# Designed miniproteins, single chains, continued (3): the designs that were tried, part 110

Each design is a single chain, and the fold is of that chain. pLDDT is the mean over its residues in the fold that is shown.

## One batch from the design tools (miniprotein)

Design m11811
Fold by ESMFold2-Fast:
Structure m11811 (fold): chain A 72 residues (1-72)
Amino acid sequence: MPVFSRAQLDRLFEALRRHLTPEQGERLGEELVARLPPVDASEDETRRAIQDALERVAAVDPNVRRILDEVR
């Protein structure tokens, strides 16, 4: 799967913010934090880590899967 561009990630997070409940957003945030590289990592490494975390959440949450597919 191609790596998301910054613009695709911005649209994706905007869509997730609109469509998820606060509780779902908190759970997604926890998964993202757990998979993020160190704060001094490159932007490219950070985007790849975010994409991996989102795909992991999408594997268990069909709403996240739908939003990811819509933003592609």
Scores: mean pLDDT 69

Design m11812
Fold by ESMFold2-Fast:
Structure m11812 (fold): chain A 100 residues (1-100)
Amino acid sequence: SELAEKKKKLHEINLELLEEFNEVYEKYKKENLSEEEVKKQVEAILNKTTERLKKEFPELAKDIDALSNKTNKELSKASIEEIPDIIRDFLTEVADLVDS
């Protein structure tokens, strides 16, 4: 079904985001990157993911942009320990948009 194909694409994008995010965390642990540097790399990954989501789901582009802007604001205020929950919430809200 069309919905099943969309969910499969979303799952692929989510896995890529999580993989890139985990690479940043691995680098942080090994290299003692600053909190600011981690946040900059996470923001870049989120922005890349947002552009891909908008291309795959152009009908949701406005809502995806709004979620990305909200998530970037939360990331700017967050501690490193809070970032995984913020990313999880972003992915959950995107999944809800695709399901609607």
Scores: mean pLDDT 84

Design m11813
Fold by ESMFold2-Fast:
Structure m11813 (fold): chain A 109 residues (1-109)
Amino acid sequence: AADAAIDAGVDELLALATTPKQKRLMEELRELIRRRVAGASPAERAALTDWVQHLLDEVRAAKAQGPDALEDVLRGAVRSLRFQELADQGKTPEEIEAEMARLDAEYAA
């Protein structure tokens, strides 16, 4: 099932995190993915499954390059899903920009 494939992909992502910052980013990704799955159509679940698999491949490649590369990929993924979530909720451009700035500040080096 798509949900089982998504859960398996998320579990693999979590296992790749080694630093506290990477673990926080992975936990935020897990929560964003879980919220996105809730109420999703079969087509949306299939698209999310493909997205998680693509992210897992990117994370594996980035991990081979080093911790900063892995963090950059994870930050991008969190930003992407959170932006889409806020847009789907009908948030204004100002509200979305404020939340993106908050995420950037939270995960700044």
Scores: mean pLDDT 82

Design m11814
Fold by ESMFold2-Fast:
Structure m11814 (fold): chain A 63 residues (1-63)
Amino acid sequence: SLIDLLRLMGEQALARGDLETAAAVARQLISLGDLEGARRLVEGLREAGMPEEVIAELEAQIA
């Protein structure tokens, strides 16, 4: 499914340090209603050093 592909793409982006792509994937998962997949990517983004302003914006969209 598209959601499964996006989850995989986000995890691969995090693994290679491509935080911009991982954040874009998280936003796509939010738009598709996959809040669980989005939360997992946001957690990975925080651990990888994404600025807190971006994390806060993504978390607000997951609420």
Scores: mean pLDDT 87

Design m11815
Fold by ESMFold2-Fast:
Structure m11815 (fold): chain A 74 residues (1-74)
Amino acid sequence: SPEELREQAIKLAEKASPEAAKVVREGFERMDAAETQSEADYALGETARRVAEIDPENAAKIAQLLAQALGERR
């Protein structure tokens, strides 16, 4: 479910740092607030980029979880 994917992404980010977890939470909030698919896709990309700067080891998996959560909403 989108909620389970969100929780997994946040928990994985929290293991890296509180900053990474905050970025992931804000990313999901931006995706939720997006009025268009283009805005949601941009929010996903920016969130993935910021996570990669903080936690490069987990960035790919967090990005995958974000993309899966967004896909389940379509």
Scores: mean pLDDT 79

Design m11816
Fold by ESMFold2-Fast:
Structure m11816 (fold): chain A 110 residues (1-110)
Amino acid sequence: SEEKKKEAIEKVKKKAEEFLNKIKPYLTDEQLQKLKELLEQIIEALAKKDPKEGLKEANKLMEQLSEFIQGVLEENLDAGKVSAEQVKEAADAFNNFLLEVDNIAKELAE
C-alpha cells in the first residue's frame, strides 16, 4: 500500500540519519558530504513510483555506498586518521545499517 511505502521510506530516512551520526567521527567533511548525497539518492530511488526501477536503482546505489565506505575507511586508516578498531566499529555500524534497510525492503515487498 502507499501508506506502508511512505512509512518504510521514513524508517529508512531515520536509519540513514542514525548511521550517518555513528560514522561521522571517522570521515572527513568532504567524505561526509558525499555520503549524505549518496544516502539521499538511495532514499529518492526507494521513493520512485515504479517499484522495479526504484529497487534496481537503489541496489546499484547501495553497491556504490559499500564501495565508498570501504574506500574511505581504508584511505583514513592508511593516513592515520582512524585506528583499526575504529574501522571495525564503522564497518559494524555499516553492516547493521545494511541489515536494517534489508528488513525494511522486505516490508515493501510485503
Scores: mean pLDDT 84

Design m11817
Fold by ESMFold2-Fast:
Structure m11817 (fold): chain A 72 residues (1-72)
Amino acid sequence: HMSKEEFDAEVEISLLIMQAAIAKKAGDYETAAEYYRKASELLREKFPDNPVYQALAERLEKEAEELRKIAE
């Protein structure tokens, strides 16, 4: 179904989102924003033709931006 490269990208993205959530729960908004930003960038790069993943990327990018404002 999916290539090894795409599968590895999905695993990496999932781990980044998990790390972002953990950082956010710990009150580390700067670190959380960085992980969400990285996850969003990988989603846009690796899955440009997947509308569900592109929508997720936009959502994560907006959350990262909001968390950066709180961290300031």
Scores: mean pLDDT 85

Design m11818
Fold by ESMFold2-Fast:
Structure m11818 (fold): chain A 98 residues (1-98)
Amino acid sequence: MSEVERKGLEVETIIALAQIHLAITLNALKGLTSPEAKKLREEIEKLMDELVKLSQEVREATAAGDSEKVDELYENAQKLLEKARELGRKADEVIQKE
């Protein structure tokens, strides 16, 4: 495996982890009708769309052998994973209040 392919796989792994966190959070919010719960679902759906686009960019950069772009996408994936975790924390607060 080339170095760029290895880095691309690492980015894909981070994206998958973020998607798993968001799926769990979305399921936990299922059936909640508060404005806060509705807003969190919208934020989760938006972040899921961003992760799909990022996954496509990773595949394209990896296929092109663009190591600098893959490194940039790695940083972006880490930021989106942190956002996914923050949405999980906010969801826990909403659930505790209902």
Scores: mean pLDDT 87

Design m11819
Fold by ESMFold2-Fast:
Structure m11819 (fold): chain A 83 residues (1-83)
Amino acid sequence: KVKELVEKAIELALEAARELPDEIAGGMLALSAAVARLMLEKGEVKEAAEFLKKQLEKFIEQGYTTPKLEKALELAEEAIRLA
């Protein structure tokens, strides 16, 4: 179920945000996850997954990565493939 993959990716992104050592980076990641959640609530499932993937990739490129963030990216990519 594509929506369940996006929901799980958002949950993992929020957990990853709490684990980031930089509180500003964590806050920005949490905001990105909240925007993805809003898109998902509007029925924009593929758009939510694409937005979340792009934001997670940006954080990884900046060196902010955790196992949960990497798993969130995997689930967002899977949601995009299935949508």
Scores: mean pLDDT 85

Design m11820
Fold by ESMFold2-Fast:
Structure m11820 (fold): chain A 78 residues (1-78)
Amino acid sequence: MRSTLVTLDVKDPKTGESYVLYLEFDENGRVSALRLHPESPVAEAALRERLLGEPEEVARDRALLTEWLKEALKSEPA
């Protein structure tokens, strides 16, 4: 099992911290699990839908992940 941490160029407005995405890869090099910090269940669910089963090349595209996170946060109910 391989894992990585990806720091994204998106800040949580509550903490001022940059979002960090934890990714685990299966034996085929595809995303098998993920966690988002700081916690955002809506954003984590949206990223999970887009990333689970994707190859490492997609999971390492920080610009793409940043855009998806921004879209997910924009869709969060008030």
Scores: mean pLDDT 77

Design m11821
Fold by ESMFold2-Fast:
Order: sequence, then C-alpha cells, then structure tokens
Structure m11821 (fold): chain A 75 residues (1-75)
Amino acid sequence: MEIIEATITGVEKRNGHLLLRVETEYGEGVLMAPESGLKVGANVILATPKGSFSGVVTSTTGAKVGGKVTVEVTG
C-alpha cells in the first residue's frame, strides 16, 4: 500500500473537474478530482514528473491553497 501526501498550491475548476496543483515527494503535480469536491473516498488521478497514479482520497483538509490531501495509490 503506497500513500502519497500532497500539499495544495493551486485550485482551478475546468470542464466539470477540480484541478489541484500540488507538491509531493515526487515533485510538483496535478491532482484531478470530481467537481463535487475533494472528499474522503473520492477517486482521483495524480500526475507527477515521475508518472500518473490512480488513487483514492484517504484524508483531506479541503480543496484550498495550503490544504493537504492524502491519496492511497491503487494503480
């Protein structure tokens, strides 16, 4: 089980999706979440310079700059 902690540095809504710029152990990335919001149990895609990961949100402080999100990698 791999868990990636990300710190939110930017928030943008595009085409019915929530796009979050994040800082991770893999460098700067983009987290794509449902428009309904960043919630525990949401399926997300995290794109980093090391690759793209499918995951599930296990904890979050909300989709705001300075917030944190924890993603469990599923694929």
Scores: mean pLDDT 80

Design m11822
Fold by ESMFold2-Fast:
Structure m11822 (fold): chain A 65 residues (1-65)
Amino acid sequence: SEAEKQEILARLQELAAKASESDSPEGRRVLTMAQTAIDNLPFLSVEQARRLLKLIEREMARAEA
């Protein structure tokens, strides 16, 4: 649904903002992934968008470790 996509968009924007505060190569990778996901979000199904969000959240967790 559009509401679910808006929630995913908000979370991707949050991850992009957080990653942009990092000067690490890992942080830059997460930022690029999040920005690409935001740009492609209109063309993804909710399921595809949710899976992509999980992948980016996992990469962010690794960048913070």
Scores: mean pLDDT 85

Design m11823
Fold by ESMFold2-Fast:
Structure m11823 (fold): chain A 61 residues (1-61)
Amino acid sequence: SMEALREAKEEIRRMLREMTTADLAEQVAIFARIRELVRERGIPEEELEAIIQEVQAEVLA
């Protein structure tokens, strides 16, 4: 559903932000979880790229 997709995208945004303060092992675990969510929720590649760019811009500001 549109609601489930929106929730998954917000969860990915939060995980990406958490990676900025995580150690290497935690970053690997978070990335694996993001990949699982993308697969399970059917998030298009272009949507994932947009989310990554948004979070990157936020943390580099």
Scores: mean pLDDT 81

Design m11824
Fold by ESMFold2-Fast:
Structure m11824 (fold): chain A 75 residues (1-75)
Amino acid sequence: TDMNAQVSTRAAVLAIRLAAATGAISEEQARRAEKLVRELGEDTVTAQQVADAVREAGASEEAAKGVAAMAISLN
């Protein structure tokens, strides 16, 4: 997975929500991760920034990488 890949904030948010829907992260972790991504104030974020937000929200490294990969796929 290219962690330097640029994704839209919309794709990042959708990936976070899908991860919560599939149980890969909790609804609380998803809400926090979405807030962290939106707080960056950018129309685009890197896959690494998505992974960092998911990790900061309290999810595992594996879940964070999964969400970042999903964000790239949805972009």
Scores: mean pLDDT 86

Design m11825
Fold by ESMFold2-Fast:
Structure m11825 (fold): chain A 85 residues (1-85)
Amino acid sequence: MEEARRRREEVLRRLEELLEEAKRTGDYERALEEARELVEEFRRWLRERGRANEPTLTPEELEEFERRVREILEELERLRREREE
């Protein structure tokens, strides 16, 4: 449980770093690709922990994570569209 929470915070921090880097560089396409890969890797890791019967995130913690991920990805996509227009 603590390990899964720690990794969740690390993933969210990295997503925020990718968003800020994209704002600085204007490379939103690369940031979106990296963010999606990071999120999918974490989702895969959580599924493996569940199958191994190891402590993982609660449904509420997963819902909060997915909401924050959606917000960051939507912001990156919005900024990408503004950049291309």
Scores: mean pLDDT 80

Design m11826
Fold by ESMFold2-Fast:
Structure m11826 (fold): chain A 69 residues (1-69)
Amino acid sequence: SLEEKIDEIFEEGRELSKTKPVGEAIDIMARKLQQLIEENKLTPEEKALAQKRFRKYAAEIEAEADKRK
C-alpha cells in the first residue's frame, strides 16, 4: 500500500541516521518521498498523508540522533 511504501522510506531514513549526519539522512528521506509522490502521481489527499508521516518520522529520527550526541 501507499502507507507501507512511505513507512519503508522513513525506516530507511532511520537506519541512515545511525551512520550519516542526521540532516543528510532527513534530506535523503525527503528526496525519496518526493520521488514516490511524482512517480505514483499522488493526489493532494495522499500528499497530505505523506507530509504528515514525514513530519512525525523526521522528529523521531532527530530526537534519536540528539540522544547519541
Scores: mean pLDDT 78

Design m11827
Fold by ESMFold2-Fast:
Structure m11827 (fold): chain A 81 residues (1-81)
Amino acid sequence: SLEDVIAKIEKGLREFYDILVEDMRSRGASKETIQEVIEAAGRAEIRFLREDAERRNWPEEDTEKLIEAIRRLTEEVIKEV
């Protein structure tokens, strides 16, 4: 189902963001730099999703629900930095 796809993407992206934040903190990156990198990663993920959706002719409604999930998760991680 779409809900299962969203849940899998959110889990994978959350794990990726957690690793990225920890790696950047361990290297002494500032909070601002970490936030900018996470924001850029979220935008890249949305761009790749839109390109894949267009290639596969996915329903726009389903694509927008996936994009909203990515956007929401990215904003949550940025707030936790």
Scores: mean pLDDT 88

Design m11828
Fold by ESMFold2-Fast:
Structure m11828 (fold): chain A 82 residues (1-82)
Amino acid sequence: SDRDILLEILRRLRDLMGVSLEEAKKFTNIPDASDDEAYLAFARRMVEQSVLSEDELVELLSRMLNISRATARRVLAAIRAL
């Protein structure tokens, strides 16, 4: 599903940024958050707190994850829709 692809991409992004799963869980504000909830909350928080423009975020995601800019833009839109 699109959600499963998004979760895999977000897991890779978290790993590349050097953020532990336990640190990501702290962004949920839910004590017993699932790993999936931690990845989604981490991604949402990073996008909301980013000083980068949308185009800069798309370029960064494209390079870090080795995906097309079109795919990176779709990922960013999905994170913002959470």
Scores: mean pLDDT 76

Design m11829
Fold by ESMFold2-Fast:
Structure m11829 (fold): chain A 99 residues (1-99)
Amino acid sequence: LEEIRELLEKAKQEIDKANELVKDPSGIEEARKHADEAEKYVNEAAKKLFEKRDSLPESEFSRLAGEIADLHGNVAEVRKKVDEKLAEKQAEIARQLAA
């Protein structure tokens, strides 16, 4: 259980960093790295939860599965913001090179 909790905490920290960095045009590429790292932690937590499914009470399994699902949603949302901002940055660079 502690390993799953630690992975979820690390995922939350990486999501928070990505959300802060994506607000600044200079931080968008770094935000992408943090979003990728968050996804890795969430996926690892999901694997470990599934491995422990037979040893956990149904209520505890459902609670952790719900938290993992919520974090997957948060990762998807921050990835979308990063991708949109990267596209904007690349379009701006292309416009300046063409001018």
Scores: mean pLDDT 82

Design m11830
Fold by ESMFold2-Fast:
Structure m11830 (fold): chain A 92 residues (1-92)
Amino acid sequence: KEEELEKRKRELLERQRELAARIEELIAKDPSLLAELEERFREENEELLKKAEEVREKWKNAKSKEEELKIKEEILEEHERILERLEAFVAE
């Protein structure tokens, strides 16, 4: 449902801000981690771009609001998974 997706999107944005603050603190303590973090983010961005292309094709073929909402939910789930992996990496 649209309201649930908007709520999850706001929660995701808040988590992204928290992750960014932690990364900034981590780099300040150990600048050598910058290259490793950049490589990890590059890998995740490549996966995200690939998913975005798949989603564009599905969106072109969507014929109902239900299909559109399902596609939006799928995108949100992928963002959540990427964020979880990055959070786990930073926790090391």
Scores: mean pLDDT 73

Design m11831
Fold by ESMFold2-Fast:
Order: sequence, then C-alpha cells, then structure tokens
Structure m11831 (fold): chain A 95 residues (1-95)
Amino acid sequence: MRPVSPLDILDKMSQVVDLLSQGGVPIDVLNEIQKLLQQMIQSILNGDMEQAQKYREKLIELIRKYLSPEVAEKVIKLVDEAAELTRRLAEQLRS
C-alpha cells in the first residue's frame, strides 16, 4: 500500500492552473489563485483548518467570478481533491 505522495497534490494543483489558463483567466488573477492554493495547502499541512477554510472561500469566489459555471465546478472539484489529499498526507506524516 502506497501512502499519499506530495506529487499527487502537485498534480492536482497543476491541473487547476492548466484549466484556469485555458479558461482565459488573467495572469494577475491566476497568480493570486496559485498563491491562495499554496497557502491553503500549507495551512492544512500546519493543522490550521480555519485558515485553510478562509483561503478555500477566497479561491472559490475568484474561480466562480472568472470562469463559466461548468469549468468553475471542475476547478473547484480539483481544489477540494488537492485539499483532501493534503489532509490525508498531513495525517500520514504525523502518524
């Protein structure tokens, strides 16, 4: 049985960035989303779930603002998958 890898999380983050870029999100907004995504992941790794939730809310707001509903839902799902993988990784590293 293989534990969750940091590479699995990075792959989800990469998919988010690709969809945002293909969806025509401005570079400044894409950079903001990348920063928020990194901060959310770091907060989860540090066990700060309240901070992680705040970053997640900001991410969802920006994603819904700049993307069509169909693409936004796909991106939000990937963000949530990255968060879940990060939570599992954090638990594995502490166990």
Scores: mean pLDDT 84

Design m11832
Fold by ESMFold2-Fast:
Structure m11832 (fold): chain A 98 residues (1-98)
Amino acid sequence: MKEELIREAERRMQEALAAGKPDEAARIATELAIRLAELEGRLEKAKEIERILEEGKKNNNLELAAEKSGFILNDERPLEEVLEKIKEYEEKRKKALE
């Protein structure tokens, strides 16, 4: 089940990228992260990723949503600690661009 979800999502992401739609690929990646978090019983992380997806849709920045979702999904620490790490990453990135 998990492997089938990953394989299907990867196929859809590759198709979106080949069609020149990186935002759609990012959306697919974020939706996959929600499903994987739910399947692993990490409901708080799943809810936060869902919130990030909705913000990405509103701000038309789905690539950032996918990046943040990857950090939340792949880090085994409690959600609060992962969010603080993401905040530090965003602050460092902002300073590097200025």
Scores: mean pLDDT 78

Design m11833
Fold by ESMFold2-Fast:
Structure m11833 (fold): chain A 98 residues (1-98)
Amino acid sequence: PTALNNLGVIYKNQWKYDEAEECYKKVLEESDDPLLKASAYNGLGNIYDDQWKYKEALECYQKALEIREKVLPPNHPDVLTSREKIATVESLLETFGL
């Protein structure tokens, strides 16, 4: 469901978070492709991050990283980006005591 992931990005960029979330959740339900699922988790994390739901964003980014680390080399840009997003959200949670 690459089209659903792409549609989710479009909706998120238009601040249509409910529609974006639905697209990513459909990818998680319908796809057997681990990398498409990782992209969907990353997309959900971005939506939650935009809404200041940092705990939910962290959970989604961690799931994306877990999948990416199993199928991609450790220096892959997607793995590095996932680690950076996790570190940023962890820093925010530490700052707010959440």
Scores: mean pLDDT 83

Design m11834
Fold by ESMFold2-Fast:
Structure m11834 (fold): chain A 76 residues (1-76)
Amino acid sequence: DLKKQAEELIKEIEELIERIRAATSDEEFAALVRQGEELVVRAKEIIDQTTDEEIKEKIKKAVDKLAETIRERLAE
């Protein structure tokens, strides 16, 4: 069920964003960035398989927010 996979992925991305914001060491941050890269791969797979534009938009927004959170941390 692509909709359930998308909902779970978005939740995992949101939880990862919170963990990235809370990271206190460069090692923790690097490990969380790697987890983010894996979630982005899963996001692309779901987007490629679904024809639901609302699901695609929600996933893209979650991925964009993850990328922005990583950029904000690097810019500090």
Scores: mean pLDDT 85

Design m11835
Fold by ESMFold2-Fast:
Structure m11835 (fold): chain A 99 residues (1-99)
Amino acid sequence: MKEKAEEAGKKGREYALKSGADEKDAEAAGKGAEVGALEKSGYVGGKKARELGASNSAAGSGVGGAGEATSSEKSLEAAREAARKIREIGDELQAELDA
């Protein structure tokens, strides 16, 4: 969980910079994205980014972009885990049929 929050912070900073934010706004947006990931709320992350001095554009691009990326990664991780469990069940059934 901690490592995923740090990843969201890094992505938030990167997305803010890509949207044209300066380094100070990007850093505030990154910290907001990290807090948003921990609280599982883009609203909380955006509010924190703005409290730290990020512009509305930087907070939106950074926190929003990081949130989408983090959600996609969690969905992909859950899908991979489900696929692995289905494969294990299939392997067990095949072993039972071969016995």
Scores: mean pLDDT 65

Design m11836
Fold by ESMFold2-Fast:
Structure m11836 (fold): chain A 105 residues (1-105)
Amino acid sequence: ASSQIDSLQQNASNSTDPDTRANFYNTLGMIYYDQGNYDQAINAYDQGIDVATNPDIRAGGLTGRGMVYYQMGNIDQAIQDYDRAIDIGSPTQSDISQRHRDDIQ
């Protein structure tokens, strides 16, 4: 929703904590993805991945971006993002990324 997007953009801009900022960008990516706005979703996930210092938050962004690439038919990019998310995430986060990876082969 536009009001949620506005709040998340403001929080991302105003947050000084990189992982808090990354979480807001990852949430923006998810909202744009749900709307079918794949270019904005990729841009938001790119920002979240870039600023995240926590490996699970970065893995979450990579998984989200991989889902967008998959929907766009960019299968090689989706696989790359899922594989990176599996490599850096905790067991729980890696399991989530692996399930997405397995769906595309």
Scores: mean pLDDT 83

Design m11837
Fold by ESMFold2-Fast:
Structure m11837 (fold): chain A 82 residues (1-82)
Amino acid sequence: MMVSLVITNMSLEEAREIAERLEKEYGAEAEVHSDGTVTARVEMSREEAIELAEELSKRGINVHASLPDGMIIAKDGKVEEL
């Protein structure tokens, strides 16, 4: 499904690496902003979105994922499905 990602609370270097990873692994359209925020549109499953959010939140990175049928928010190592 199409997922819209907003990834925050990381260095510009980490933002670039995450954007490149999303483009290579998922074929995402990713943009790195000057403040270290990454925005992306990507085709992935709900399970893949949850796994990515969990991984990044454990590193202190915040993830907001908008899905057609809901939302995933990951912050401070915790993942919430809405």
Scores: mean pLDDT 83

Design m11838
Fold by ESMFold2-Fast:
Structure m11838 (fold): chain A 60 residues (1-60)
Amino acid sequence: SEEEIAAWLQSRLGLTPYGARTLARRLAPHGQAAIDELDALLAAGVSPAQALVRVLSRYR
């Protein structure tokens, strides 16, 4: 859900509640696929900022 995505972004990336909610609204329509790709990029050593740019560019 959007709330779960927002909580995950806040926990994993250290985003503010406002920032996490804003990004969660953009990612929610793409659901688990966007979160899985973001998590895989982070696990591969990509910075949080670069991982977010890649995922947001892929999922509009």
Scores: mean pLDDT 77

Design m11839
Fold by ESMFold2-Fast:
Structure m11839 (fold): chain A 68 residues (1-68)
Amino acid sequence: SERLAAAVAKAREDLEGAIKELKASEEQREALRAELDRLAAATSDAELLAETGALLETVKKVYEESLK
């Protein structure tokens, strides 16, 4: 549905914003970008939303580790 597609788009924007704010290494950014490219190959909006949410949690954990 259009509503689900909009939710996926917002989740992707939030994820890309979080990645940009990471003072992560180039290697970590490349790994995260590769994961985004993998998500782009998904055929279901529900799969995209679930996996984007999981990746955002991973980005948050990487950010928290970088603060230690």
Scores: mean pLDDT 65

Design m11840
Fold by ESMFold2-Fast:
Structure m11840 (fold): chain A 91 residues (1-91)
Amino acid sequence: MEEFQQAAKELAKELEEEVKKRLKEKGRPPTDEELQEFAEEYIERQVELLKKQGFPEEFIELLEKAMKRGSISEEEKAELTKQMEAFKAKL
């Protein structure tokens, strides 16, 4: 199953593809504000999906903070992985 590292890579890939698409369609790169808005909308959508799936609030808060910051520490990665495995074991 997907690790947080994979989710972060997918977000980065979505942002890069959106930049490329907007550059091609609009003839200009998106502004930092437009990219931030896109990233926040994507993160909020993922957060709502996780809430509907019954993930713990602590897991969701940590993931949301890390994704909005655009970076994650090795300690945060380990904690998210641990919480994900604990959640799966409870199912």
Scores: mean pLDDT 70

Design m11841
Fold by ESMFold2-Fast:
Structure m11841 (fold): chain A 81 residues (1-81)
Amino acid sequence: ELSEEEIKMDMLAGLLLVAGEPLETVLELVRKGAEKLGMSEETIERFEKKIREAAATVEPEPVAPRVRASIRASAEKFLAD
């Protein structure tokens, strides 16, 4: 079963992918957040696999570079809190 924090991170990863963030960037942000939350390596690995599968089906929305940068900054801040 997924925790509330895992669900939040999954939704955040989906939003970043839709906004056109590179998969590697999304995975890096998710890994940093999961490590900070004390998640196990196995949990992080399962999460990364799920995000990679979602990335194959997500259609990116064209967003202005400023908007994309803001989404990334917000994600980093969210994962830092």
Scores: mean pLDDT 69

Design m11842
Fold by ESMFold2-Fast:
Parts: sequence; C-alpha cells; structure tokens
Structure m11842 (fold): chain A 78 residues (1-78)
Amino acid sequence: SIVDLIASMTPEQRKQAIAHLEALIDYIKSILPSLSPEEQKKAEEAIKLLKKTIELLKNNAPPEEIAKVMLEAEEVIA
C-alpha cells in the first residue's frame, strides 16, 4: 500500500520526494495560464494539497496522514 511505501522511506528518499513535489508544483504553475477555468481551479487545489504533502514530509508526520493528502491530490488531478 502507499502507506507502507511512505513508512519505509529513508530520510534521503523523503528529501528526494520533497524536491520532486516542489518541481511538480513549479510545473503546474508554469502551465496554469494555458488551462481552462475548470482546469485552473483543479490545478490550484492540487498545488494546495501538494504543498500540504511537503509540509507533512518535512515534519515527519504519520505515514497514514501523508498518504491521505497524497491520494487527495491525485484524485484532484486525475
């Protein structure tokens, strides 16, 4: 499960995950003006959830909490 994957992450893997999520946020922001109003709303909600995921990772939050927010972000951008 995604919870088990998050629980097994090393500190180095967490740092890489944070860098990846930051790059993803920057990418979404770069394409935002090219999206429809409906897509922009979803993209902004996804950015909010991705930022929350980064905060949880930085604070060593429980894997279940990190997984919940990550799944919410994926559902928004699906």
Scores: mean pLDDT 85

Design m11843
Fold by ESMFold2-Fast:
Structure m11843 (fold): chain A 93 residues (1-93)
Amino acid sequence: MKEKVKEFFEKQNRENSGTEYLVLLVDEKTGEFIGIFSLNFASDAQLEAFKKELKEKFGVVIKKVVRSDDQDEVNELVATALRLIGDQLDREL
């Protein structure tokens, strides 16, 4: 699953040269951390179409979107990801 999601993002980024964003991905049913991925898009309509296909195809949702050049937003996205990972580890124990 994670590999197919990665390929889906790589295709989008190869075909689109918009502003680069970092996105936090979670499982739609469990809220479990999946990954942080780079995403290129030029418009809100393109982002919404991508979100819809990602959810319908993989059951994965974008929890947070930040500009890759905004260090404060990137730091907050990473902090959110670490919290989600910690919550998952607590459930495994």
Scores: mean pLDDT 80

Design m11844
Fold by ESMFold2-Fast:
Structure m11844 (fold): chain A 73 residues (1-73)
Amino acid sequence: MEEEVKRLEEEAREALRRGDVETALRYAAKLLQLGAYETAERIAREALARVDPADEGLRIALEYLIQEARKKL
């Protein structure tokens, strides 16, 4: 589990480095499903900081994921 969580976090950060916020959202969602709530929240917050303000759907999805992760903490 911890090894998989680390891999997903690294892939999410690489996606963010490329500007691929949608892929980062997908990895954060997988982290949430695995119970890695703190890591999922952190990745989602980093993605939210990089999302295009005009992409309302991605912003809402990231905000929702952050709220869900926080409820589990």
Scores: mean pLDDT 82

Design m11845
Fold by ESMFold2-Fast:
Structure m11845 (fold): chain A 55 residues (1-55)
Amino acid sequence: MIEETLAALRALGMSDQALAEVRITIEEFKADRAFLETIIAQARQGLAAGAAARA
């Protein structure tokens, strides 16, 4: 959920200003689950391809 995402970003050293912007962005996209699912799927594909291409 949003709170867990913000907590993880804070743990990574994100500033309060950046966290406020991220919160607004996540809340705006929260209503569009299909769009978020597409983005997540593409990101996971990219990570998997990058790992497989390591030579």
Scores: mean pLDDT 67

